# Ledger of designs, part 34: designed miniproteins, single chains, continued (4)

Each design is a single chain, and the fold is of that chain. pLDDT is the mean over its residues in the fold that is shown.

## One batch from the design tools (miniprotein)

Design m13238
Fold by ESMFold2-Fast:
Structure m13238 (fold): chain A 101 residues (1-101)
Amino acid sequence: MRRGDLDATVQAILDNSKSVEEAVEALVAIAETLILNAKSLSPEQKEKALELLRKAREAILKGDLESARELIKELAAINPDNPAIQQAVAYLEEAIRIREK
């Protein structure tokens, strides 16, 4: 997905979400779907990415944004050049931004 598609998706989520928590959950769900459907990731990379995603989701919902940022950095480090990882990281960074505001 290109940056313009990301921005449009984030705006649609914000426009249709009743709460910050609902918007965060929607963005996390997109990131999870991107990782699950990534044919370019090995099974081990997918498993590790999904574990880090679940931990990042819990940290964001609890307001522990520093731990969430560290978990997202670890997620990015699994395969920095993988488009699905890059897109999932971008959606999680938007979830932090929305939760922080």
Scores: mean pLDDT 82

Design m13239
Fold by ESMFold2-Fast:
Structure m13239 (fold): chain A 55 residues (1-55)
Amino acid sequence: KEEEIERLRESALLTVKQHPDEGTIEVFLRHARENFGLSDEEIERLREEIKKVLG
């Protein structure tokens, strides 16, 4: 599960580098929630990490 979250984080960072905006982040997080079954807490944590990296 942690390995899966790390892969999602890496994919999110790659995707957001191409389209760095809040909308792209939210779409990615929605897909992560629906396709990988992440909890609300895991989604919020991932969102915060992505925003932190982007500044």
Scores: mean pLDDT 71

Design m13240
Fold by ESMFold2-Fast:
Structure m13240 (fold): chain A 94 residues (1-94)
Amino acid sequence: MTKEQALEIGRKALETGKAALELARESLEGKPDLHLAIAAALQGIGAIFGGELAVKAGKEVGDEEAIKLGKEGIKLGKEALKLAREALRKLEAE
């Protein structure tokens, strides 16, 4: 694996995490939305796995930026999952 590949995985994880957070927030705006909550959860899981791959790749190639991007993607993905679970819980309470 090259440093360029590790960075690309990290950038993709970060962007996926950002998208997951936006979907999760939208799922909680007004009436909770089941489809947005599911989409946010799926993208959040993708950001966590992609971020973990970026951290592993960054360590193997010695790229601290790839590690940083991967860790941020994991953080955003976990936050998106928490918000998606909150939306799903509110839907169950209706």
Scores: mean pLDDT 86

Design m13241
Fold by ESMFold2-Fast:
Structure m13241 (fold): chain A 64 residues (1-64)
Amino acid sequence: SANAEGEELDRLLRELVRLKRDPSASEEEIRRVEERLAELIRRMITEAVDKALEKEKERKALLE
């Protein structure tokens, strides 16, 4: 759901901030969190586009 994705996004952003403020954190750990963020955002974009396309199809069907 959109709420669960938003919560996961916030969690990953907070974790990334924590790691970047920690002088003991490795670059590898930071990269792993950034990769998870990139994957989540990409998924959210794809789902949003798919939902918009389906709504457009429904709208056209009702008018024809």
Scores: mean pLDDT 81

Design m13242
Fold by ESMFold2-Fast:
Structure m13242 (fold): chain A 83 residues (1-83)
Amino acid sequence: KAEEALEKGKKLLKEGKYDEAIEYYLEALKSEDPKVRAEAYRGLGEVYVKQGKLEDALRAYELALALDPENEEARKKLEEVKK
């Protein structure tokens, strides 16, 4: 399930397994729930920051906020990457 994929992605990101985390976040994007997709984009953004892919990170955080404008964590991360 997409929500389980989101949770696995978060765990893998904490373990530094970035390629596997991306795989599970992309699976979570198949969710019909925009808040689940927003969290998946936020997670992808964090992976991209860890990989030094700052333009990809900006795009991911922007997509997270487009799906869930109330996601304060994604908003904070977007502002951090813009600085």
Scores: mean pLDDT 84

Design m13243
Fold by ESMFold2-Fast:
Structure m13243 (fold): chain A 55 residues (1-55)
Amino acid sequence: GGLRAIAEAARAGHLTPRQAGELAGVVGASEELVREIEEAPDPQAAAEIAEREAR
């Protein structure tokens, strides 16, 4: 789904945590999840959060 694609792009270094969070919001992630992704310390952490929720 969309969260998996976002996780892959963030892990590859193509998205910052902020960009990953904004895209997660577009694909229907909760405000809490968007904030958790945006507040991640680096793109790898953002990718791990998005991947956890992608199922």
Scores: mean pLDDT 84

Design m13244
Fold by ESMFold2-Fast:
Structure m13244 (fold): chain A 56 residues (1-56)
Amino acid sequence: SLADLLVELGVATPEAAAHIEKLVREGKIDPEALARTLQAAGLVTPEEAERIVKAA
């Protein structure tokens, strides 16, 4: 799941990851925008950013 991936990548706690996944499912967060933001912040690689988009 998206939540499990965010925890695996070390970018969110389980609680924060579950909240983010819910917001993505509700259409309140664009997965592509989330992935771009995390990559721009240096928190994920380009390959990990692609995994985030595919997991959403």
Scores: mean pLDDT 85

Design m13246
Fold by ESMFold2-Fast:
Structure m13246 (fold): chain A 43 residues (1-43)
Amino acid sequence: MEKLEKANKIFEELKKKYEGSDSAPTPEEQREIQKKIDEELKK
């Protein structure tokens, strides 16, 4: 359960960060965040 919740929190942070920000996500940032999501899911 905690694993799923952590992954979901990262997804929510990603959405908020880019949907609420003035700037579009850069390819570098998008990959970094994707890595974090994958890492949480790997757990």
Scores: mean pLDDT 66

Design m13247
Fold by ESMFold2-Fast:
Structure m13247 (fold): chain A 65 residues (1-65)
Amino acid sequence: SERFRRNEELSRELPEHVLEVAREVAEKLREIGDKLDEAIARARELAAEEGLSPFDAFLRALSTL
């Protein structure tokens, strides 16, 4: 609620083009988050299948994205 109100106050003070850029950045961050979640899921699978350490499994998962 408080965070929602602060975002509304900021949206009233910022120029429209800045709000559009902020939305685009938020979408890009969401896409990065989705890819990271996929890498984590793949790392868990690789750790289970190949007996890799969590760190090695994660690096291998990232290399396949």
Scores: mean pLDDT 71

Design m13248
Fold by ESMFold2-Fast:
Structure m13248 (fold): chain A 89 residues (1-89)
Amino acid sequence: MKLEEEAKRKVLEIAYESGREVAARHPELAAAAQAGDAAAARALGELIVREMEERVEEYAKENPELAEALKEALEETKAAQAAGIAELE
C-alpha cells in the first residue's frame, strides 16, 4: 500500500514538472494547446510523455523496489492524458 502511494505521488510530481518544462521549451505549442487546438495538445502531450518516461525510468533505477508500481502509475497517467487529448474535438 505505502509503495503504491509513493509511486503514484512521484509519477504525478514528475508529470507536473515534465509538463512545465516542455511548455517552457515549446511556448507556442503550449499556447495553441491551451486554446483548444487538438493537434497541438497531442504534440505537447507526446513530448510530455517522453520526458515523463525518461524521468520515471531514472527514478526506478535508483529505487528498484518501486519499479513495478512506478510503471503501473506511469501507464495510468499516460492513459488519462491520452483520454483528455481525445476529448478535444
Scores: mean pLDDT 77

Design m13249
Fold by ESMFold2-Fast:
Structure m13249 (fold): chain A 100 residues (1-100)
Amino acid sequence: MSKIEYAKEVFRQGIETLKETIKKMSDVSEEDQEEFSKRLDEILKKFENGEISLEEAVKEVKEEVEELAKKSKLSERSKEELDTLLYLLEDAVERVQKLM
């Protein structure tokens, strides 16, 4: 696998984990879960098409999570879970960038 293909795979896995986690959150409506999943898919597509950098893609994901948290008035537990996943995604991306 090329380094760029590996970066795409790591980012895709992070996106899928976020989508699955949101689907399990009772604090988020089904409509907001669907909209969030669609926005993450749009970010992933832009990155895979080379329209945005990996750094820009991670920034857009963080912005979408912040908007969802604000809109849905998430519990502290849900916020902590999302913050943990964002940290893991940023850490994984930093490691991949060092290989490129």
Scores: mean pLDDT 81

Design m13250
Fold by ESMFold2-Fast:
Structure m13250 (fold): chain A 58 residues (1-58)
Amino acid sequence: PSLEELLRAIGEVLRAMGDVLDAELAIKKGDPEGEKRLAEAEKAYAEAKARLDALLAQ
């Protein structure tokens, strides 16, 4: 993969990790939508990590 593709994939993983942490914080604060946000963030993280893993396997 190109360096640009790799850096983009790493950036997507880092953004998704931030979204997971924000969702967990929302749950701790009693936000009723926190569990939905966590599910969406975990899905995005899994997809971003899968893309990065695929690039690293080339």
Scores: mean pLDDT 84

Design m13251
Fold by ESMFold2-Fast:
Structure m13251 (fold): chain A 72 residues (1-72)
Amino acid sequence: MKLERERLEQENIEREKLEMSRRKKTAEAFQGSFDELKQIQLEQVKAKEGPESARKYAEQLDKERNERLAKI
């Protein structure tokens, strides 16, 4: 085998594993934590500002979650 071919193949495998591992672990951890935080914060906003403000805040949180997942 040529070292260059083995290196490229290894880099490709590492990149795929890194991407999948990062996305899966971060998505699972973030979704779990995000769902709990989202519920708590939505309850706070709903209590303080009302259901309409809670709806807008939910949209903002969803955007923030999608943004963070997209960066991974």
Scores: mean pLDDT 68

Design m13252
Fold by ESMFold2-Fast:
Order: sequence, then C-alpha cells, then structure tokens
Structure m13252 (fold): chain A 62 residues (1-62)
Amino acid sequence: SAVEAAIARLLHSPRVSDRLQAVAELRRLGDPAAVPALRWAAAHDPSPEVRRGAAGALEAIG
C-alpha cells in the first residue's frame, strides 16, 4: 500500500530528502497506521528537519 511504502522510506532511506518526502506523503494520506513510525521518527531520526516534520505530521493526523 502507499502508506506501507512511505513508512518503509521514512524508516530505511539513507537520504534526508527521501525521508522528508515520506513525512509529507504520510501527512497527505492521513492514515493512522503511520502514527507509530512518525512517533519514532519525531523522537529518534538523526535529522532535526525530519524530527520536526514528523512531529508536524502527527499533529495534523490527530
């Protein structure tokens, strides 16, 4: 599914730009299945931009 592909990109892509695109896609999809992955990324992603983006996506999804 689109949500599973975006989750995999967020958790496993070595490129910050790819993980930021995954955050944007997960926010657009609004699927609550993304919540555990977004919560992990907001707390643990090495990029501050990805952590901030994931936190914003969590806020938007509810």
Scores: mean pLDDT 88

Design m13253
Fold by ESMFold2-Fast:
Structure m13253 (fold): chain A 57 residues (1-57)
Amino acid sequence: GAMAPPTSLEQKKLAFGRWLLENPDATEEEVRAAGKELGLPDDVIDAAIASYRRLRA
């Protein structure tokens, strides 16, 4: 896809973090799907999943 503006990426990251707070019981599959729907790159989604797993432990 086209390169997103920096402000767009930051907004997507904030929306993703908000979604995670609202869905604390979400599976890794659901977290990945939400991140992809928001247009986040895989590295950002993977980092979020890793952090989320640590917090859930």
Scores: mean pLDDT 73

Design m13255
Fold by ESMFold2-Fast:
Structure m13255 (fold): chain A 75 residues (1-75)
Amino acid sequence: MNPTVEKILEQFKKTGSGSGSGIEVRRLPDGTIEVTNTLSTPSGGVRQLARQVGEALAKELGIPLSKIRLVDKSK
């Protein structure tokens, strides 16, 4: 797993939020977890990283992928 993904996951498990490499993760009041790509660069690599974070969160927390919302602010 990417070190950035692990870092974000650990932060989220401890604090309920996390960020790294232009990715922000937070728990919404609805119980949905939002993974946001905040970089201004239209890069597939950062979008892949956001997807990997979402997938890792779903797996680790036992949450359906439908509860993980991917948001691309750099579109």
Scores: mean pLDDT 73

Design m13256
Fold by ESMFold2-Fast:
Structure m13256 (fold): chain A 81 residues (1-81)
Amino acid sequence: MTEEALIRMVEEAIENLELIEETLEEIEKNDYSSLSEGERRALEFSKKAVEIIKEGKEKGLSNEEIAKKLLEMHKELQAKL
């Protein structure tokens, strides 16, 4: 993934943050038991990504800075999988 594509994803996530959170919560409540191990890990990563986006915006970070934090977290989570 390019840095430009990652920044665009962060911008789209920020614009749709409320819908993304509602979707993740709905999946956790209704579909969690039917999720594969990989899908559950993806859900946990998505929840963590939303948290990072919220904290970054609250702290006044740029979309690029938030994208870099997401990339670092992705690498850490990949190493733990």
Scores: mean pLDDT 74

Design m13257
Fold by ESMFold2-Fast:
Structure m13257 (fold): chain A 64 residues (1-64)
Amino acid sequence: MKEKAEELIEKAEKALEEGKYEEALKYAMEALRLAGEDRELVNRAIGAALRAIGGLFDEELKKK
């Protein structure tokens, strides 16, 4: 299960690089669910999710 969480974190980081914040958030949230009690994976997933949320917020502000 930890390997799957790591793969999802990598996908989230790649989506962030591509500006696909909604996809990045989905991958990061799934990774967080699968990370369980692994502190490193939880922290990485939370970090990716926060970056995705920040990107979505910035896009919404620019549209409004």
Scores: mean pLDDT 78

Design m13258
Fold by ESMFold2-Fast:
Structure m13258 (fold): chain A 70 residues (1-70)
Amino acid sequence: DIEAKKKLLREAIEELRREIEERKDDELTVRMLKVALEYYERALALAEAGDLAGADAALAAGYAEVEALA
């Protein structure tokens, strides 16, 4: 369900932006959250274009980059 995925992505993006502002003194956490935000925003754009597979691929790529920072 692409509409459910769009809703999930929008909620995640709002939460990530809030957490970045709250944790701005923690450079590593902010860096990880910003990487996650970029991939969630990319995934949302792909989902809005109807590319569910592309959205999933963007999320997987974001997960891998965040994992590499940990």
Scores: mean pLDDT 80

Design m13259
Fold by ESMFold2-Fast:
Structure m13259 (fold): chain A 68 residues (1-68)
Amino acid sequence: GAVTILQNLLQEAQSDPNLSATLVNGTTLTLTAKPGGYLKLIALTLSALGDPDLSASLSGDTLVLSAR
């Protein structure tokens, strides 16, 4: 389900030194790119936009993902 996807993305982002990630209530994941993390953030944004269980909003270096 969407909650499991967000938890998996949190773990992936936390393992990347060029990304920071926070998860609120298990339903909203905020990802911020550091220099060198922008391409990964864009790839994650495109992946999330293709997922029907997620909503995605990208603003500058910050991506907000929400479970539907």
Scores: mean pLDDT 80

Design m13260
Fold by ESMFold2-Fast:
Structure m13260 (fold): chain A 58 residues (1-58)
Amino acid sequence: MSGEEIVRNDLDTYFRIHEERIRRLVEEGKLSEEEGEKMIRDRRETLDRTFRRIVDSL
């Protein structure tokens, strides 16, 4: 298994947990559907940037 694959899997697990949390907040009415969608997109973009930086440092 490559270092890149390990980092990708860890970040995907982290994203999944945060996405589920955001979706729960929308379901509970604490966030609007639009706010939740924006937070998920912003989180995905941040993780993709983080992944690239980590891989570039390997």
Scores: mean pLDDT 77

Design m13261
Fold by ESMFold2-Fast:
Structure m13261 (fold): chain A 64 residues (1-64)
Amino acid sequence: SMEEEAEKIAEEAEREAVRYILQGKPEEAAQVLREAAKKLEELGFPELAKRMYENADKVASMTF
């Protein structure tokens, strides 16, 4: 279903963002989450997209 596809997009982006965070790359992690959020919004999942944007903002505010 489209809902299952949306969840997979979010989970894949979160996994990739974690990898960037572990490398000390919060800006790259935030970009991955923002790209996923944009895709989710275009697919019609604005609440999931909003959550991803909020997570991206949090990640981008991390200091290393």
Scores: mean pLDDT 84

Design m13262
Fold by ESMFold2-Fast:
Structure m13262 (fold): chain A 60 residues (1-60)
Amino acid sequence: VQESGRTLAPLPPEVRNKVVNAAYNGDDEEALKIAKESGFSEEEARRITESARRLAEVSR
C-alpha cells in the first residue's frame, strides 16, 4: 500500500474530469471503466475511482 499519493494527478485532464463527473453522479462503474480504458490496471482503476468518489462526496 502506497502512502497516499495524488492518484488523480497523473491522469490526463480529460480522463480525470470524466472519472470525477461519473463519481459525482454516483456512477462508480463508469468511473472505473474510464480509468481502465485509459490504460490503468484494475487495482489502479479502483484506486482512481475511490479517490474521485471521495472528492465528489466532499463537494456534495
Scores: mean pLDDT 69

Design m13263
Fold by ESMFold2-Fast:
Structure m13263 (fold): chain A 71 residues (1-71)
Amino acid sequence: VSEEELDEEVKLAFALIYLSLGKLAYQRGDKEGAIEAFNKAIELAKSVTGKYRKEAEEVIKDAENLIKEIE
Protein backbone atom coordinates (compact mmCIF):
# COMPACT_ATOMS: atom_id res chain seq x y z
CA VAL A 1 0.00 0.00 0.00
CA SER A 2 1.41 3.37 -1.07
CA GLU A 3 1.30 6.55 1.03
CA GLU A 4 -1.30 7.94 -1.40
CA GLU A 5 -3.51 4.84 -1.15
CA LEU A 6 -3.23 4.89 2.65
CA ASP A 7 -4.38 8.55 2.74
CA GLU A 8 -7.42 7.78 0.56
CA GLU A 9 -8.25 4.73 2.68
CA VAL A 10 -8.07 6.85 5.86
CA LYS A 11 -10.39 9.48 4.32
CA LEU A 12 -12.88 6.75 3.39
CA ALA A 13 -12.62 5.28 6.91
CA PHE A 14 -13.43 8.66 8.50
CA ALA A 15 -16.32 9.17 6.05
CA LEU A 16 -17.74 5.79 7.16
CA ILE A 17 -17.24 6.72 10.83
CA TYR A 18 -19.21 9.97 10.36
CA LEU A 19 -21.92 8.09 8.44
CA SER A 20 -22.25 5.70 11.42
CA LEU A 21 -22.22 8.58 13.94
CA GLY A 22 -25.01 10.27 11.97
CA LYS A 23 -27.11 7.10 12.09
CA LEU A 24 -26.56 6.81 15.86
CA ALA A 25 -27.46 10.48 16.41
CA TYR A 26 -30.67 10.02 14.41
CA GLN A 27 -31.61 6.89 16.41
CA ARG A 28 -31.16 8.95 19.61
CA GLY A 29 -33.41 11.73 18.29
CA ASP A 30 -30.57 14.19 17.57
CA LYS A 31 -31.74 15.27 14.11
CA GLU A 32 -29.37 18.28 13.98
CA GLY A 33 -26.33 16.21 15.01
CA ALA A 34 -27.27 13.50 12.50
CA ILE A 35 -27.40 16.01 9.61
CA GLU A 36 -24.05 17.54 10.67
CA ALA A 37 -22.38 14.10 10.80
CA PHE A 38 -23.82 13.12 7.39
CA ASN A 39 -22.56 16.39 5.87
CA LYS A 40 -19.06 15.67 7.25
CA ALA A 41 -19.24 12.15 5.78
CA ILE A 42 -20.16 13.63 2.37
CA GLU A 43 -17.32 16.20 2.55
CA LEU A 44 -14.72 13.52 3.37
CA ALA A 45 -16.10 11.07 0.79
CA LYS A 46 -16.03 13.75 -1.94
CA SER A 47 -12.29 14.22 -1.26
CA VAL A 48 -11.57 10.49 -1.86
CA THR A 49 -9.94 9.69 -5.22
CA GLY A 50 -8.48 6.71 -7.05
CA LYS A 51 -9.08 3.11 -5.92
CA TYR A 52 -11.65 4.00 -3.21
CA ARG A 53 -13.76 6.44 -5.26
CA LYS A 54 -16.59 3.93 -5.93
CA GLU A 55 -16.97 3.12 -2.22
CA ALA A 56 -16.82 6.86 -1.43
CA GLU A 57 -19.62 7.54 -3.95
CA GLU A 58 -21.79 4.98 -2.13
CA VAL A 59 -21.14 6.82 1.17
CA ILE A 60 -22.20 10.12 -0.45
CA LYS A 61 -25.38 8.53 -1.83
CA ASP A 62 -26.31 6.91 1.51
CA ALA A 63 -25.65 10.11 3.50
CA GLU A 64 -27.64 12.27 1.04
CA ASN A 65 -30.58 9.83 1.14
CA LEU A 66 -30.52 9.80 4.97
CA ILE A 67 -30.46 13.64 5.13
CA LYS A 68 -33.46 13.73 2.75
CA GLU A 69 -35.30 11.16 4.94
CA ILE A 70 -34.66 13.21 8.10
CA GLU A 71 -35.62 16.57 6.53
Scores: mean pLDDT 82

Design m13264
Fold by ESMFold2-Fast:
Structure m13264 (fold): chain A 59 residues (1-59)
Amino acid sequence: ARTVRIEVDDMTDEQLAAIGEAALQAALAGDRVEVFGSTAAAKARAEALVAEAEARARA
């Protein structure tokens, strides 16, 4: 399994939405996604999108 790293500093809402799709594809491939950023709000939003995508991949 590969780790996909996503840095969320200065991301727009459109770029944050793309994280969900990338996380879904990674989870379906058996990879994990790690979110990095200095902005707590953006990081938390991206982590929520990753968790939702992983749940969808396991459904």
Scores: mean pLDDT 74

Design m13265
Fold by ESMFold2-Fast:
Parts: sequence; structure tokens; C-alpha cells
Structure m13265 (fold): chain A 55 residues (1-55)
Amino acid sequence: SMMEKKIESARQLLEGMRDAPAEVRRAAIEREAALFGDPELAKAFEELFREHEAA
């Protein structure tokens, strides 16, 4: 689905930014979510970020 593709793109963005501070990575994910204007996608991106920070 389009949502799955966008989540995979966001995951790759976060992996590319592994060495950046958490605040910078969060801001990047929030900017990506804002570009789509989809609250469900924004919630999925929040969960993805939380998962990455836990790893």
C-alpha cells in the first residue's frame, strides 16, 4: 500500500540519520509527516520513531 511505502521510506530516512541527535531525527520525521497532511500516517511515523529509539 501507499502507507507501507511511505513508512519504509521513513524507516530508511531514520537509518540514514542514525548518527544524528534524536531531536534532529524526530524533526525530520515530523517534517515528512507534515508533507502528507495525514494524521494516521503521522501516528505511524511517531510509532516508527519510538521503535527506532528503543533499538
Scores: mean pLDDT 77

Design m13266
Fold by ESMFold2-Fast:
Structure m13266 (fold): chain A 86 residues (1-86)
Amino acid sequence: MVTYSDFQLAIWARRYGLSVATIRRYLRYDRDGDGYFSRAEFIAMARSLGFSDAQAQAMFDRFDTDGDGTLDRDTFLQAVAAMLRR
């Protein structure tokens, strides 16, 4: 289990324009705690925000520039921020 300090969460909150509570909530989709998010974890997160599977898949493919089927933490939080700004 990866534990993040309150300072680290506050830095990310400022960086992505998200609340600390929002970052904590969405980082829970990293079930392995390895700092990488699978397509399935991303789709589950997007569904919780009211997005369709097709919209979630399109967004994932846009941010998965390497085509490796995972997003790192920074890319994942950028995607969450982009989705919440709509």
Scores: mean pLDDT 73

Design m13267
Fold by ESMFold2-Fast:
Structure m13267 (fold): chain A 74 residues (1-74)
Amino acid sequence: MSPEELRAEMRAALAAGDVKRAVELFKEYIEKSKEITRELIADAFAVISAAVEQGDEEALKMVTEALKLANEKE
């Protein structure tokens, strides 16, 4: 799956309220992304907001881990 396809699936999962699926797709999106874009930052904020709203501590930990990986890519 390409970064663009991962982003589309992630947004679909968020719209469906499937925060855990959205976080998994977001992690793969970061791993396959060549650089940190403003779009990636916006997507990160959307996923974090959804996880906070649901009170899903596991999803929040996964997002934090994914953001650390993104920071290592510059």
Scores: mean pLDDT 74

Design m13268
Fold by ESMFold2-Fast:
Structure m13268 (fold): chain A 76 residues (1-76)
Amino acid sequence: MDPKELYEKGLELFKKGDYEKAAELFEQAISLLPKDSLEHIEALVNLSRAYLKLGDTEKARKVLEEAVKASRELAK
């Protein structure tokens, strides 16, 4: 399945308040997206937000740290 479609569906579910399913779709998109892409970083940031909404602060923190690292690598 197209990782962009997974990410977009995840965003729709996040907006609806279905954070659990949103996190699932973001995880799937992250696994398929190139690590050196803006979409990969955006998916990590939104996955972190979904985990925060679910109360999983440890997973949210770890994923956000990965997003920050990926962003710095993309910026050269």
Scores: mean pLDDT 84

Design m13269
Fold by ESMFold2-Fast:
Structure m13269 (fold): chain A 68 residues (1-68)
Amino acid sequence: MLSPEQLAALVEETFRRLLARLERVDPELAAQLRKRFEEAMAIPDPEERARELLALGAEAQAHLNRLS
């Protein structure tokens, strides 16, 4: 099973890819989500960090899906 730290790293990488896609479509929203991402990355607990990053990723993905 993935450790909380490994899960956080995987979620971070997934979010970075979603953010890069969003930047091409809606750079203003991408900038807002990037700021929130940087705040989430400052969370020292890997489990809480993963949870916040997962929520941000879901929000970014939902926006991309609405643009399709």
Scores: mean pLDDT 79

Design m13270
Fold by ESMFold2-Fast:
Structure m13270 (fold): chain A 60 residues (1-60)
Amino acid sequence: SEEIKKLEEEIERLEREAKELEEEIAKETDPKKRAILEARLLVLKGAIYLYRKIIEKLKK
């Protein structure tokens, strides 16, 4: 399915962004900046979770 393929590609993109954010968080010493990065990471992880659930539903 073209729709599933596009969602899988989006998940790969988001997972790469999440990894980059995790590395940025590990290096960030400013608590306020770190909190913003952690919030962005939560949003990305949430999006990945939801897209995976959509794919599971589409495969059934």
Scores: mean pLDDT 87

Design m13271
Fold by ESMFold2-Fast:
Structure m13271 (fold): chain A 57 residues (1-57)
Amino acid sequence: GPPALSEEEKEELRRLEAEGVRAVLAGDEQAMQAAIDRIRALAARLGMSVEELRSQL
């Protein structure tokens, strides 16, 4: 299975997900894309897919 996230990494992921949700609700496509790109970068850094990363929450 994918490596386990630390509590710090889980908190960062929750923060980025919350930023993405807020951007969608505000209609801010630039902020939404920035949040998505940051989540993708975190997944790539940890050697997992975005789906695997989200499964850790």
Scores: mean pLDDT 80

Design m13272
Fold by ESMFold2-Fast:
Structure m13272 (fold): chain A 78 residues (1-78)
Amino acid sequence: MKSLVEQFAEALRRLAETYERLGKTDIAQSLRKAAEVAEKNKDKSLDEVEQLAIEATKDHPEARRAVRAIAAHLKSQA
């Protein structure tokens, strides 16, 4: 089974694709950046990766809320 950080990255990528399909390209780009940060930091804890992803999405409040929601969900499953 994939690590929580890998699951987080995959969830962010899937959500980014959904926003892209809806024409919300800026939010999709922000979420892809967060997913890339998670993929590059898979050796870190989910808490550390969540903070890095929040920083990556700081210019888009909707993307930041999505990052927090996904991280909270995954932490509740651990």
Scores: mean pLDDT 83

Design m13273
Fold by ESMFold2-Fast:
Structure m13273 (fold): chain A 60 residues (1-60)
Amino acid sequence: MPMEAVATRDQGPTTPAVLGLKKGERVLVQKEYEDGMVVATSLATGHTGLVGMDGLEIVA
């Protein structure tokens, strides 16, 4: 199952592949990559993109 996470800070989309997030926004982590990047879907907007794991806190 995808894991739920919360954005710990505001993040603007710096490229089309990067997901823009606001602090406190909830996402579903769908896939992790070896470099600490994840594919996530925003639960607020439904958009999917890349996010750094350092900007997310996993919710159990």
Scores: mean pLDDT 74

Design m13274
Fold by ESMFold2-Fast:
Order: sequence, then C-alpha cells, then structure tokens
Structure m13274 (fold): chain A 92 residues (1-92)
Amino acid sequence: DKLYEEAKKLIDEAVELLKNKDMVGFFEKLLELSELMLKLPEEQAKEIEKEFLERTVPYLQKNAEELKQAHAEAAAKLTEAFRKRAAEVEAA
C-alpha cells in the first residue's frame, strides 16, 4: 500500500535525523508521519506506531542521557567557578 510504504520511509528518515541529533528535523518528520497515520487503516497505523517507537525510543533515551550528563557537568563547572571567584575576593 502506497501510504504504508510512505510511512515506513518517514520512519527511516526520522531515525537518521535522531542519529545525527537533528531534533528539529525529527519533529518535522514526526508531524508528517502523524498526519499520514490519520489516513491509514487502524491496523496499519498500529504497526507503524510500534515500529516507530521500537526504532526511535533507544536514540531518544541515549540523547536524553547525554543531555542530563551535559547539564550535570555544566552545573558542577559553574559551581566551582563561583566558589573560586568567591575565594579570590576574600583573599584580596
């Protein structure tokens, strides 16, 4: 079915965008896929949803983990910078 094949192609494109950490592009493809899924029979829409989640969730989890780590590292560096600055002011 043409719409089903088009939905599969959108999933492939969305996964590639996630691998490249292009979240804006990913969101645009998600919207396109969502609109197309409204035109699919319910059974095919469920299959597409399952494949989309199975293929995208691991990358979304990995990207979220990396973002959490980056936030923690940034917070630690900022805290240390302020601590050093305060010590320099007290020493002056």
Scores: mean pLDDT 78

Design m13275
Fold by ESMFold2-Fast:
Structure m13275 (fold): chain A 103 residues (1-103)
Amino acid sequence: APFTPEELEALKKLNPEAREYFEKGLEILKNNGRTAENYLKAGEYFLKALQEAIRNNEAPDNIEALRRLAEYYYELALELAESFGDKELAERAREGLEKLRNL
């Protein structure tokens, strides 16, 4: 994981809506293989968790950790999609990164 155990533990204490999306992202990474599509899905869930955390005025450190988590998995999805020539998946990953920059 690209985060410390302490950061991961703090993210488990998020408001219920943000926590639900965060846990869905983790489940995709745990139960599905290391593919560009699964990294994209995880990034999308972490972006939704970030949006809910911002809406509920969560602690700045938790918002930053969710932003880094979403960015990390979108960047992994983009790298793999470009490596395999999946233009549609690469475009979706770039759109996710753009939404993340605007939050």
Scores: mean pLDDT 85

Design m13276
Fold by ESMFold2-Fast:
Formats: sequence, structure tokens, C-alpha cells
Structure m13276 (fold): chain A 88 residues (1-88)
Amino acid sequence: SEAERLKKEVLELAARADELIARARAAEAAGRREEALALLREAAELARRAAELARRAYEIEPSEELREIAAGFEAAAASLEARIAALE
């Protein structure tokens, strides 16, 4: 289904964001603040895209799971944006 395709894209974006967050933490621990900021900004963008696609999937096939996934990525993006602000 279209919703299943969108959900798969959401999971792929989530995996990419998780990799970037892990790399950002390593960069921050090593004192590479500018690298950490760049990685966090990219991760925040992917989290926002994941939230948008999850909301589209919810509009097609409403489910509690998709609603929670969309809300989760919105919260994750906001958290990443707050971390970016703290590092700037």
C-alpha cells in the first residue's frame, strides 16, 4: 500500500538520522563542535521529513502506530533543534 511505502521511507530516514546523531555525539566528545553542529542540522532535517511522511501515511491509513511515529519524530526534531541552539 501507499502507507506501507511511506512507512518504509520513514524507517530509512530514521536510520540515517540515528547514524548522524551518533556521529554528532562522537564529534562533540572530541571537541569538533562545528562538525557536530553540521551533523545535528542534517539529522534534524531528516527527522522533520520523517514526521511529514508519517503524517501523510496517517492521512491515508489512520492508525495509533502512525500517529505515535509522527509525534515521535516531531519531538525528536524539536529536541535536535534545541541541542543545536545549545551548541551555537
Scores: mean pLDDT 88

